# Designed miniproteins, single chains, continued (5), part 33

Each design is a single chain, and the fold is of that chain. pLDDT is the mean over its residues in the fold that is shown.

## One batch from the design tools (miniprotein)

Design m17123
Fold by ESMFold2-Fast:
Structure m17123 (fold): chain A 80 residues (1-80)
Amino acid sequence: SKLDEAIKKAEELSKKMNEVGRQVADLVAAAARYAKENKLTPEQVKEIADRILEIIEKHRDQLSPEAYEELKKIVEDLKK
């Protein structure tokens, strides 16, 4: 369950991050939960993941390097 793993990893990261990192991690968890509850197709999940990756890149300067890499990895794993 890629969606369940993404939810758990994002919620765990949220606890370790500054305010911006928490908001992005919470967004990832919410998006993965929405995809699971609405039974989105892999294509629809990829579209959401791509949009979240764009948000991560826009806020990269406000994230620690560790937070950036971990968030990016969680979202990239959703596209697999």
Scores: mean pLDDT 83

Design m17124
Fold by ESMFold2-Fast:
Structure m17124 (fold): chain A 80 residues (1-80)
Amino acid sequence: SMEEEIEKLVKEILEIASKHLNKKDLEKLKSLLEELKNAKTEEEIGKLAREIMALISDNLSEEDARKVEKLLLELIKLLS
């Protein structure tokens, strides 16, 4: 189902990010991903995606940041 695919993508993003983020930033990422799942407008989705990618790019390696970006784009496509 779409819900199962969304949860799988969220889990994969969190697994990659958990290797790099401290507890506080990981909790922030979890909150942003939850807000993204509940976002109702393209403007809200775009804002949350930018906030997530800023957190990712500041903390992850280039390789892992690119992996998260791909997963995030797949997640956004399912929410659109």
Scores: mean pLDDT 87

Design m17125
Fold by ESMFold2-Fast:
Structure m17125 (fold): chain A 92 residues (1-92)
Amino acid sequence: MKEERKKVLEKVKERIENDPSLTPEQKAALKQLLDFLESLPEEDIVDYVKALADRLGLPKELRDTLIEAVENFDEDKLYEALVKLAKEVFGK
């Protein structure tokens, strides 16, 4: 993975850890997901996220936002999508 993209994932992890709206369990799950994404080849990340979104039955809007965020490694979009993911899967 490119160093710049790794830094985006680390910044997103920090924002998740400091988010008062997330439970400890949601924070742990999101950090584990981010660690896994960091371990993947860059070319496999988008395909993995598509498969994950389909497996979890995510709403189309959240699926599309999450995919766009990992395609572009947009820190703000990735953070927002992951917070929505945690609330949809682990605290709806």
Scores: mean pLDDT 79

Design m17126
Fold by ESMFold2-Fast:
Structure m17126 (fold): chain A 83 residues (1-83)
Amino acid sequence: SMDQLRQEAQAQIELAKELARELREKYPDDPVMQKLAEKLEQKAAEMEQLLKDNASQQTIIAQQMSLGSLILAAVIHERVLQK
């Protein structure tokens, strides 16, 4: 349903914002992590705007895929640094 999709999108926005904050705090001197944080913040803001504009289901899903890929990239990069 659209209500479920919007709830999932909102949860993804919150996750992206929290991850961006963590990357900025933990890796202030890592240019790759700083760029990932910037991209996460940008994509989260784009999703918030799509929700405000009542974007179509297809548009929201496409943005979820884009933001999800970026979250995965950030998580994988952090895991490599921790191991």
Scores: mean pLDDT 85

Design m17127
Fold by ESMFold2-Fast:
Structure m17127 (fold): chain A 85 residues (1-85)
Amino acid sequence: MVTAGAAQAAVDKFAAFGDKYPSSKQVAQSAQDGIRQGLAEGYDATLEQLRKSREQALKTPDKEKTVAVIDEAEALLRAGAAEAA
């Protein structure tokens, strides 16, 4: 199970990223919405939403920065799940 704290940390990371990089705000917002939606469906659904966001990020001009924040958020979610296990 994903802890509420791990999911909130991931959402906060994307919010901060969108505020610093306005060109990436739409991708950051989509990732936040995907995490919130995935939390209702479970851990695997949350990871699937992040992977979809990563595929979209690879097609943007800011792909390196956007992919890095998505990878950091996935690591936070995986760490939270491992602590819960």
Scores: mean pLDDT 69

Design m17128
Fold by ESMFold2-Fast:
Structure m17128 (fold): chain A 81 residues (1-81)
Amino acid sequence: SLLERARELYENSGPPLKQLSKEQMELMFEAARLYLTSPDNEIREAALYLSFAVQHGADLEKARELLEELKRKFEELLRKG
């Protein structure tokens, strides 16, 4: 599941970063937006884990892939009502 992937990404991350890159900030804000706006609990929880994973220096390629899958699932839910 997307939640399991987000949780794993967070668990494999390190200590909190003192400074975030532009890409890390953008990923964090996009994930935070999904957390605040999603009606689906799995998307919300996965987005929260993803946001923390990015703040903890997680793999940016995996973070980007997961964010795009979460965004796609969110858009599908909005389209279906």
Scores: mean pLDDT 85

Design m17129
Fold by ESMFold2-Fast:
Formats: C-alpha cells, structure tokens, sequence
Structure m17129 (fold): chain A 97 residues (1-97)
C-alpha cells in the first residue's frame, strides 16, 4: 500500500525525502483518479482521491511532530493546494452526470 511505503520513509528518511515521496505518490494517484474519471469509473476515482487525502494527512501529522523548515512548509502548502484543486475539479466533473 502507498500508505505503508510512506510510513517506512517516515521511519528511516529525512524530512525532504518524506515530502518528495508524498509529492510523487500524490501526483501518481491524482493521475490515476483522472484516468478512472475518463473511463467513467467513479468508484476507482473516489478511492484514489481518498488515498491522496490519507497520504496528505499522514505527512501533515509527521510535520506537526517534526517541525519543518520554512522551505519545506512552502513546498507542502503548494502540494496541498494543487491536490485540493485537482480533487475539486474531479468531483465537479463527476457531478455533471
């Protein structure tokens, strides 16, 4: 599971490695959610969105405990804003049917 992969990096990696893996996984999952939406597979699209939210929540909990630098905070904020924008777009497209 992607959540377990991120949990392993949290235990062994740097704050930058945690953010880089979160960025990679979120981008991959949002791409898969978009592909599922294009196929009309709304159940798969919602599951990918839920996994994105779980990964972002885990990363937020990690940074709350470990106190990130201003640069990492800015990167994490930018990632969250991009993810929210994509999720809203996918949700709006699903509601058109």
Amino acid sequence: SNLKKLEEIIKTGSQEEVLEETERLVEELLRKAREALERGDFEAARKYIEEVLELLKLTLQYFETNGPSLELTRRATALALRAIGEILDIELEMKKK
Scores: mean pLDDT 84

Design m17130
Fold by ESMFold2-Fast:
Structure m17130 (fold): chain A 49 residues (1-49)
Amino acid sequence: SDELQRLTQLAMGYIMSGLVSPGPFPQTDEELVAQSKEIIKKALEVLSK
């Protein structure tokens, strides 16, 4: 879905910026969503200071 793609693109942006580590590649859409949300969450925690 488009939402899944947007979430993964945002997470990838934070990984590429070096704010968070990529971790292992997810094998399901559910894992991909969960990983992307955690990456975004961690990046926002780093940015909040």
Scores: mean pLDDT 74

Design m17131
Fold by ESMFold2-Fast:
Structure m17131 (fold): chain A 89 residues (1-89)
Amino acid sequence: LVADAKAALEKFKENRSLLPEIEKKAEEMSEEEKEEFRKKLEEQAKLAKEAGYEKLAKKLEEILKNSKSVAEMVRKTFELQEEILKELA
């Protein structure tokens, strides 16, 4: 897991330059796709809370509450993933 997290962090750093393209693609999503993304993120927050990952659940809930667009949600979840990988590496 720790070794896997370090490998994932290195790949994540390589993909950081793609974040603006990912955000653009998120804005190009249909309203149905955007709604599905929100529902999936809500489901992930609930599952994290039930599994005892209280910090993760809180951060996901904050992203859902404070994000004004799906592109912003995507960016913030990307930042959260980086934060988690750095803590594990």
Scores: mean pLDDT 72

Design m17132
Fold by ESMFold2-Fast:
Structure m17132 (fold): chain A 81 residues (1-81)
Amino acid sequence: MEKIVIVVYNQSDVIEDYIELVKESFPDAEIVVIDANSTDDTTEKLEELSKKYGIELIKAPSVEEAQELARKYAKEGAIVL
């Protein structure tokens, strides 16, 4: 099963459409979203999307840590968007 990792920061206006597009493009993939300490409604929307689509949400304390986690997943064979 494919694993897709998405790093997000302050994407409140587009995050719902983006997650729907990813699910449509990769219906069998396990989706992991890394939130890089967003300051808008992104985290709240991601929590709702996580419950709706069975997405794993990881809250990173900074953009740098979110990028480091994404690189780790990529080294393990995940697709990073």
Scores: mean pLDDT 81

Design m17133
Fold by ESMFold2-Fast:
Structure m17133 (fold): chain A 57 residues (1-57)
Amino acid sequence: MVTRADVLSAAVEALRGVKSVEEAERRLEEVRQRLDLDPASEATLDQWLAFARRELS
């Protein structure tokens, strides 16, 4: 069972030390493939990817 807290923790950990948008996309895709994601969890990962794009661009 996956909770929102699990998704947030996984996204934060996946983005730890990332230096490029491409690396962020890869790590978040690994989270998406590993966890059972509902539409709300998918939206959460999309928000973290948007954040990473802004910070790393």
Scores: mean pLDDT 75

Design m17134
Fold by ESMFold2-Fast:
Structure m17134 (fold): chain A 86 residues (1-86)
Amino acid sequence: SKMKELLERTAEIFKEKLEKDETLTPAQKAALIRAVDYHVAGLQPDEATAQEIEDAVASLTPEQLKRVLEIEEESIKKAKEEYEKE
């Protein structure tokens, strides 16, 4: 479906931007990428994986959290713009 394609493209852009970010630790990047992959697949992580994701998110500074939210917003916007092209 078009909605699934938009979701998958948003996830691709988001992961690319996260990997290129210099303010996030490798562990924070890995946990956030894993969370996105589970969400796109429509799956729930097991308790151990959910705990790893929660711990990584809790470790984010206010500045890092703001950066992640900015990357998410930019990724959604870019995916929508690409999808609205004729």
Scores: mean pLDDT 84

Design m17135
Fold by ESMFold2-Fast:
Structure m17135 (fold): chain A 57 residues (1-57)
Amino acid sequence: DAEAAALARAGDLGTQHVNRLKEARKAYEDGTATPEQRELVAKLERSQAGADELAAK
């Protein structure tokens, strides 16, 4: 089913994206963030409803 296939792909990409955002947030707090990660952190703050919950507290 197209719906199941789309969910599987979205799940993989979503998990990778979320993990990358979480690590960028962590690196920013640790003071080791790269320029790319700083941009991701700005994106995190804008999309915080989900991203912040996934990032380390």
Scores: mean pLDDT 66

Design m17136
Fold by ESMFold2-Fast:
Structure m17136 (fold): chain A 92 residues (1-92)
Amino acid sequence: LKERAARAVGEAVAIVAKALNDEAEKAEALALIPEIEARLRALPEEDLAEYLRRLAELLRELAKELPSAKEELLRAAEELERLAEELRRAVE
């Protein structure tokens, strides 16, 4: 479950990166994905769940600013929210 959650965050970062106009910024953002995923896998499930929930809210807000990526960002936010709920239940 943590591996799937970390990967889902990496996919969300890739969606944002692809929407960037600057090729250097895009490359830098994509290069950070493995480190972000590794850090998230190291978090306790409860902390990871809270992180995913907050990130989903940020992706929904960002979808208003990036019309070309809006649909993908909203789908990513929905998946992160589902994974956050599954992680929260696993801690019970």
Scores: mean pLDDT 77

Design m17137
Fold by ESMFold2-Fast:
Structure m17137 (fold): chain A 104 residues (1-104)
Amino acid sequence: MKELLEQMKKKLEKIVEEYLPIGEEAYELLKKGTEEGKKKAEELKKIEAIAMSFAPEEDLSEKSKEELKKLGLSNENITDEEEALKKLMEAFHKYFKVELPKEP
């Protein structure tokens, strides 16, 4: 179990690393264009928040903790690393249609 979760985390980190840099640029482009663009920017922001839920608590600003809490993604609400990974995989599959490893 632990080694499987560690491997899944590494794969998700690579996917997040590829998509998060384009997220900020996409937010700016989407916000300028349309109401649909604003909605997609909010959805991408939620995916970023899910990714941030894996960050050490010491690396999160107070504002970031408040944003995560409002989205129901605070570290206190994510008590299981496996559950957090599952939610992140579902989010990436839904919004980016990224092929992820088998759900445990």
Scores: mean pLDDT 53

Design m17138
Fold by ESMFold2-Fast:
Structure m17138 (fold): chain A 79 residues (1-79)
Amino acid sequence: VEYLSKEEALERIRAGEAGSMKGKYKGKDVVISWIPLAGGRFALTVTDVETGEVLEQRIAASAEEAVALFEELYEKYGK
């Protein structure tokens, strides 16, 4: 699976498109994923690649909020 860069992720969210970006957390490989929902909302999840454990889940009311939440998740998990 090919993962998006931060810049590609932001463009996809603004376009109302789903995607995923690879990250790291405490030495573990993680994936930050986003999916558009009904009404212009987004679900954002951070998942451990090895275990499938959901580490964090956020809901955004708009694409603008999804961008802000993605940037917050990127600071924590996108390193």
Scores: mean pLDDT 81

Design m17139
Fold by ESMFold2-Fast:
Structure m17139 (fold): chain A 68 residues (1-68)
Amino acid sequence: MMSIVEVIQDIARQYQQARDQGDKEKAQQLLKVLEDFLSQIQKNVDNPEKAQKIVEETKKKVEEINSS
């Protein structure tokens, strides 16, 4: 299962790829997802169950961006 660090690394990797390809829209969408993820995790650091749900929702958002 993806850890918080793995989610950050995955989004960062995809963001770099989008930037390298000149896909500004995808890069902006990935950056927004990363910012939202970090904000939500920061607010829920004391709740592992909510942190896990945030990880899963963030994975879903990244999949939607890649499917568009």
Scores: mean pLDDT 80

Design m17140
Fold by ESMFold2-Fast:
Structure m17140 (fold): chain A 100 residues (1-100)
Amino acid sequence: SAEAEIEEILASLKPASPEAVEETRRLAEELLAKAEELSKSVKTVEDALAVMKELAPLHQRLLALHDAEGGGSEITRIIYETMQRLDELFAEFAAEAKKL
């Protein structure tokens, strides 16, 4: 049902320009590549927070593209998938923090 709800939201949005979609994919790939490299040095929750702060400028650029295109469906999908992959990458530290 969650996937169906996402598809319904995406279908209600205006299509984005091909150039905006391509730029969003490039920024998302850059964000994930940087996150994966930085995650290799993360040993604590504090390290994970420092990495998220370093990724903030790229995340803000993705949000700016989304806002400029009026939340086009493909841009929204790319951002959503990128955020899910980031959450998965740092899930171990989120689980560890809850044990404290």
Scores: mean pLDDT 72

Design m17141
Fold by ESMFold2-Fast:
Structure m17141 (fold): chain A 93 residues (1-93)
Amino acid sequence: SMMEEEERRRLEALREAIEGLLEAARRGELSREEVEAAVRRLEGLARQLAEHLSEEGRRELAELLEEFARELEELGFHEEAERLRELARELRE
């Protein structure tokens, strides 16, 4: 239960970071290179987080990464989106 709360807080923090990045990108506040660098950083954080998550937490992380990938693809970041979809697939296995 306390472990589940910690897991939820970490997933919520990652979601907030993703949403902030997407909002800044949509507003044109970030260059393409800055968005790419931020996505790589978030990808690394997601991989590190996955090592400490339950199977249910990994599924929730995979769903979050698939949502992130869809939004990035709509913004023209196709390579970044595909990497996140690949990571999401690995997390469900």
Scores: mean pLDDT 85

Design m17142
Fold by ESMFold2-Fast:
Structure m17142 (fold): chain A 56 residues (1-56)
Amino acid sequence: SSYDRAARTYVGAYHREHGLPAPSEEELARVRELLEARDGETAGLEPAVAAIVEAS
């Protein structure tokens, strides 16, 4: 739940900042898994999130 919330917040902000439509559930799930693996650490996360967004 906390990682789901963090993923929605981070990916939503990323999409807004880059002028993208609302993120897909698949993107959110992948970023949630990434945040869980990083114990919620967002420092240096942008390149990994960009790769996930491009793959979705």
Scores: mean pLDDT 75

Design m17143
Fold by ESMFold2-Fast:
Structure m17143 (fold): chain A 72 residues (1-72)
Amino acid sequence: HHMEEERRRRLDELVDLIVEQRKLQAAFDAGSDSYQQALDVARRAQDILERFSTEEGYEAVQRARKRLAEEE
């Protein structure tokens, strides 16, 4: 349908936030002082996710997981 492009754009934004949160968490685990930034990004991602359907949220998480796995 005509809204599919808008849906992909919004999901891409959410995926970027999820990926950023995971990278900040990994940096903290490696000894970087990024805990507060990781929490802030996670909270922002959660707030945005609440505006999406469960299906869209799941798709965003799956895309983020795949991107992180591909980067290794």
Scores: mean pLDDT 70

Design m17144
Fold by ESMFold2-Fast:
Structure m17144 (fold): chain A 72 residues (1-72)
Amino acid sequence: AAAARRQQLADLTQQGIKAYNDAVEALEKGDVEKALEYAKKLRDISEQLRALGATEAADYFEKVAEELEKKA
């Protein structure tokens, strides 16, 4: 049954996109602490995507988390 895996991938991807957008908004407002919290969430999402075999998506979210940490 691929339905559960597809739903998990979709949910994690949407959570990642939202966390990235929220992190960018936090940085624009000067809220470094909140931006770092979202970067940590992106790393957690990346690890979950990697566990599900979505290596390319996992690599992408890990990279954006690193970029957010560098800008913080």
Scores: mean pLDDT 83

Design m17145
Fold by ESMFold2-Fast:
Structure m17145 (fold): chain A 66 residues (1-66)
Amino acid sequence: SAFEAGRRAGELLRRSPRARVTGEGDRLIVEGEHGRVEVDVGGAAGAHAAALFAGRHTPGAEAVLG
């Protein structure tokens, strides 16, 4: 689930570079013109998803990984 959400969020960021990335506890929320994706970043699967965000030039993803 987290992997699928991460891939979907990565595509959203690739299509909408100005998409907003917001952290909500252990969740990463990506909201752009083409949709909204929530990803759990509290576990190993979440870390993998966050890496996909980072690969799409998402500065916010690194903040959530801390």
Scores: mean pLDDT 60

Design m17146
Fold by ESMFold2-Fast:
Structure m17146 (fold): chain A 85 residues (1-85)
Amino acid sequence: LAKEALELAEKALKAAKEGNIEEAIKYAQEAASKLDEVIDAGYKPELAQKARDLVGDAIVALNEGNIEEAIKKLEEAIKLLKELE
């Protein structure tokens, strides 16, 4: 679950950097879903919640066309997700 969330967040970041906003949103939403499963499983719930919130912020930024903010939030989420592994 945490490894899947990390992989999806990294795919979202790559898509955002390439200007593929629709794919970035899709992968970020899938990462958020996997993080919800990590939280439900009780694995490092505070850290998982922080990563989920950052991914959520990135999705909002992508939908608003604020790509720079979305990239920043995804990079912060990826850093936390690496601590989950």
Scores: mean pLDDT 84

Design m17147
Fold by ESMFold2-Fast:
Parts: sequence; C-alpha cells; structure tokens
Structure m17147 (fold): chain A 91 residues (1-91)
Amino acid sequence: EDVERAARQAVEDALENFKKAIEYYEKGDKRKATIYAVAGMLYLSVAAWGGLYEEALETARKALDYARKSKKPDPELIKMLETFIKELEEK
C-alpha cells in the first residue's frame, strides 16, 4: 500500500519536475533546469523500482515528447529521458 502510493506519487512528481526543467531551460536558467531534470529522473527511478514500470515508461515518453517540442530543447534532458526509456524497454 505505502510503496504503491509512493510510486504513484513519484510518477506525478516526475512529470512536474520535467515540466519545470523545460521551463527553466527555456528561460536560460540552466542550473535550475538541471536540478529539476535530475529530480524528475530520481522520481521516475522510484516509480519503476516501486513496480510501476509501465507508468514510469509512459511518463518518460510524455516528458521526452514535451522536451522535444519545447521552443528551446535541452539536449541533456532529452538524452536522460531517451536513456531511461531504452533501459526500461529492455526489461
């Protein structure tokens, strides 16, 4: 129960952090963009570890699509998301 609840919350937190990462990168705040991107990746890992592989994978794909469609794409965030998706798809 608690693990599943934490994993579901982590999926939501991951997407929110990636949206903030994209916003800050568009504004030129690369430091904040990196912090939010790393936080998003941490939450995706928590969700996957908690057994929500499909939800984590779908959230990563959604975040990747959002990052690619940004007016100022962050290549580091895109690389992190592509790597995470590839690793999860191999499981």
Scores: mean pLDDT 84

Design m17148
Fold by ESMFold2-Fast:
Structure m17148 (fold): chain A 79 residues (1-79)
Amino acid sequence: EVKKVGEELIRALEEAIAAYKADNSEALTQALVRAQQLLAELKTLDPELAAIAQEAIDALGRGDVAKAEAYLKRLREKV
């Protein structure tokens, strides 16, 4: 279950970063809502992996795309 939830969260974060780069606020909001739902599930299954995903979301919230991409890469390596 961790792998499935982690892979879905990675996709949601990839969509959020792509939407941010495209200045698509509707797509960004939809991707972030999905990411937050998956993050809540992942926190129950693997708190360490969830912490990495939270850092990616926080970085994107600050407009730090490079840092968000770095945390997303780290998340992919651990899933």
Scores: mean pLDDT 85

Design m17149
Fold by ESMFold2-Fast:
Structure m17149 (fold): chain A 61 residues (1-61)
Amino acid sequence: SMAAFREEVEKLSREEQEAALAALDALIAEVERTDGGTRLGDSTIASLRRLKAVVEEVLAA
């Protein structure tokens, strides 16, 4: 669940949280490049953006 993912992100160091954000951004860019405009690609990007939003919220706190 998103709540469980948030709890795990909150346990990470600030450096690890920043690394997770960078990794999610890189993965989103790669999926957009390879599978952007496909149903599966767009669904995957939407899911990754939800994970990214959780990491950004934790970093903003």
Scores: mean pLDDT 87

Design m17150
Fold by ESMFold2-Fast:
Structure m17150 (fold): chain A 71 residues (1-71)
Amino acid sequence: STARQVGLRLLIREVLELGEVTAEEFERWVDNLRAAGYISEAEAEAIKAAVRALGPVLTGEQAAAILRRYL
């Protein structure tokens, strides 16, 4: 959907501008995307698993790369 594309692209832009994000904060944003209906429960769980595999802090590029799979 257009809303999904806009939401994901805005979050990609945000993490790239921040340059670094905690796994905890990023997982909260992923949960918000699921609550808004932009991604499925299965997609949210897959994203959070990828985040946890990278550790407590991600670069903006790592976070963006995860999200780009869902555009």
Scores: mean pLDDT 86

Design m17151
Fold by ESMFold2-Fast:
Structure m17151 (fold): chain A 81 residues (1-81)
Amino acid sequence: GREEVERARRAAELAREARRLAEAGKVEEAKKLAKEAAELLGSKVGGIMENAKTAEEAALGAGILEGVALIALAVAELALS
């Protein structure tokens, strides 16, 4: 229950920081954080980030991953109610 909420929160924070790094042009650092976020979510969506070659592609992938993490967080918190 609460463990799932904490994992989703951490994944959202990592994905948000990955997007910030990608927007700053730090593509490889963004990919590393996005991979960690995807692993916390159990999501195969993280594989899309490995093929990102530009800051724009990395930012898009990280943004999608952040959205997935926020949905997972909302679902996990709702399940505790």
Scores: mean pLDDT 80

Design m17152
Fold by ESMFold2-Fast:
Structure m17152 (fold): chain A 70 residues (1-70)
Amino acid sequence: MLSEEELELEVGLSLMRMMAAIGKRIEDPAEREETIERIRELGRELAERFPDRAEEIEAETEELIASIRA
C-alpha cells in the first residue's frame, strides 16, 4: 500500500491527467492555455513537495502539456 505522502502525490498526478484529458477536448484556445497553465502550476507545486520524485513529475507534466497541444 502507498504511504500517505505517496497517496497525495498519486492524487495530484491523477488530477493533472484528468485536466489534460479535458484540455484535449477544449476548442477555445484561451481556455486550453489556461488549462495548460494550471497543469504546469500543479506540476511545479508537486515537484516542490516531492523533490525525490521531481524528475518524474516534471517529465509527466511536459508530456501532458504536449498531448494537449498535439
Scores: mean pLDDT 81

Design m17153
Fold by ESMFold2-Fast:
Structure m17153 (fold): chain A 94 residues (1-94)
Amino acid sequence: SMVETVEKRIEELIETMTLEELIKKRDELEEKVVNGEATEKDKAELILYTAAIHVREVEEEEGKEAAEKVRKAAAKSIVDIYPKAAEVVKEEAE
């Protein structure tokens, strides 16, 4: 499932990076987008890092169960609203 692929990628980012590292990487990717230097991969990563940050913030404020619901909702939203980003994630996982 494309949703499961995106959900797994968000989970990997959360497991491998601190909140501070996620924010720094998002900010670097956002600068590339603003400057017109972003690739399709950079744009996909920006969406994923933004989702991962939100999941981590929800976990800190509302706990793990709320964070798991947000992670699943974010993955579905990415597939529905940003299908090109979801395709990039799938291609990199293959």
Scores: mean pLDDT 85

Design m17154
Fold by ESMFold2-Fast:
Structure m17154 (fold): chain A 91 residues (1-91)
Amino acid sequence: MKVAVVARTEEQAALAAAYVREKLPEVEVVLTATAEEWERAVEEAARKGAAAILAENEELAERLRPLAEERGLAVVTDLAGLKAVKEELEA
């Protein structure tokens, strides 16, 4: 499963991506982006074939969700959300 990570800062996005790679090694992080570039991040994630976007918090997730859903992307805020998307894709 391909995933994009969007966070407030580049450092937070990099840390979240590292955490995803450590805890879910079968998940491919294809993009990291800042909240300021969120619209571009959604479009690039869709082009790269991502199934989900991991957002740093629920406020950011709510901002991304309408455009992400239009592009067929799930928006989640934690690893449990990513696992749920992966399970749905495998069902």
Scores: mean pLDDT 85

Design m17155
Fold by ESMFold2-Fast:
Structure m17155 (fold): chain A 86 residues (1-86)
Amino acid sequence: TPTFKTIKQIKETIARGQKLIDQGNLDEAQATLKQTKELLGEYYKNLLKYAKDMSGAQLVQALKDGESLIQQYEELMQKLNEKIRE
């Protein structure tokens, strides 16, 4: 499904962003998390477009997946901002 592919890409950019922050590569981390934000926008655009064609269980799972990814993105943005202030 379109949402599955986007989730995989978001998870890859989150993992890369985490690694870059841990390495002190803050400029590359910032660029990577900008990509994460754009992919999150694409995820919700696709979810809105295809929601009516999903079962109730699929929609609930997609919403939970999206919420989890937003939380991970926000936590990494906080960590990045703290590192930049050092």
Scores: mean pLDDT 85

Design m17156
Fold by ESMFold2-Fast:
Structure m17156 (fold): chain A 86 residues (1-86)
Amino acid sequence: MEEKEEQVRRLMEEVAADPDVDAEAVRRQLLELAGPDSSVADPAAAVRGLLLAHEAEELKAEAEERGLPDAEAVERMRARHAELLA
């Protein structure tokens, strides 16, 4: 859903802007955005799916604009995703 993808993007922007953000609160919001999928036996898998979808969209946007994404930006994004899933 377009709205869900935009909400995930905004949430990831907030995490990038504030390194001291409460990881548990962010994880809770990601589970809410996963919707019915968050009720499956492994809610972490649903959150991981949303984070991977966000990563794919960011990489596509960068590639379309510049041909290649900024390696440092990609690394920071992946580090943030790993922190939220740890």
Scores: mean pLDDT 62

Design m17157
Fold by ESMFold2-Fast:
Structure m17157 (fold): chain A 67 residues (1-67)
Amino acid sequence: SALEEAYAALKEAVDAKDLVRAQAIVDEHPEYAEALARRLNEEGVPARFVAATRPGRPDSLLFTPPP
């Protein structure tokens, strides 16, 4: 499914600490943002998405890496 493909790509980006790619994946699949964040947390990666306005993307969600 598209969600599983998005999650696999997001997990790879997060494991590589490639935050630019992680954000791009979320931007491509905003409808899955909550499901993606939930699955990362279920697999032990504390992640969250926050609503934020960015240049060129007024209704975007920012991927917040673990502290």
Scores: mean pLDDT 68

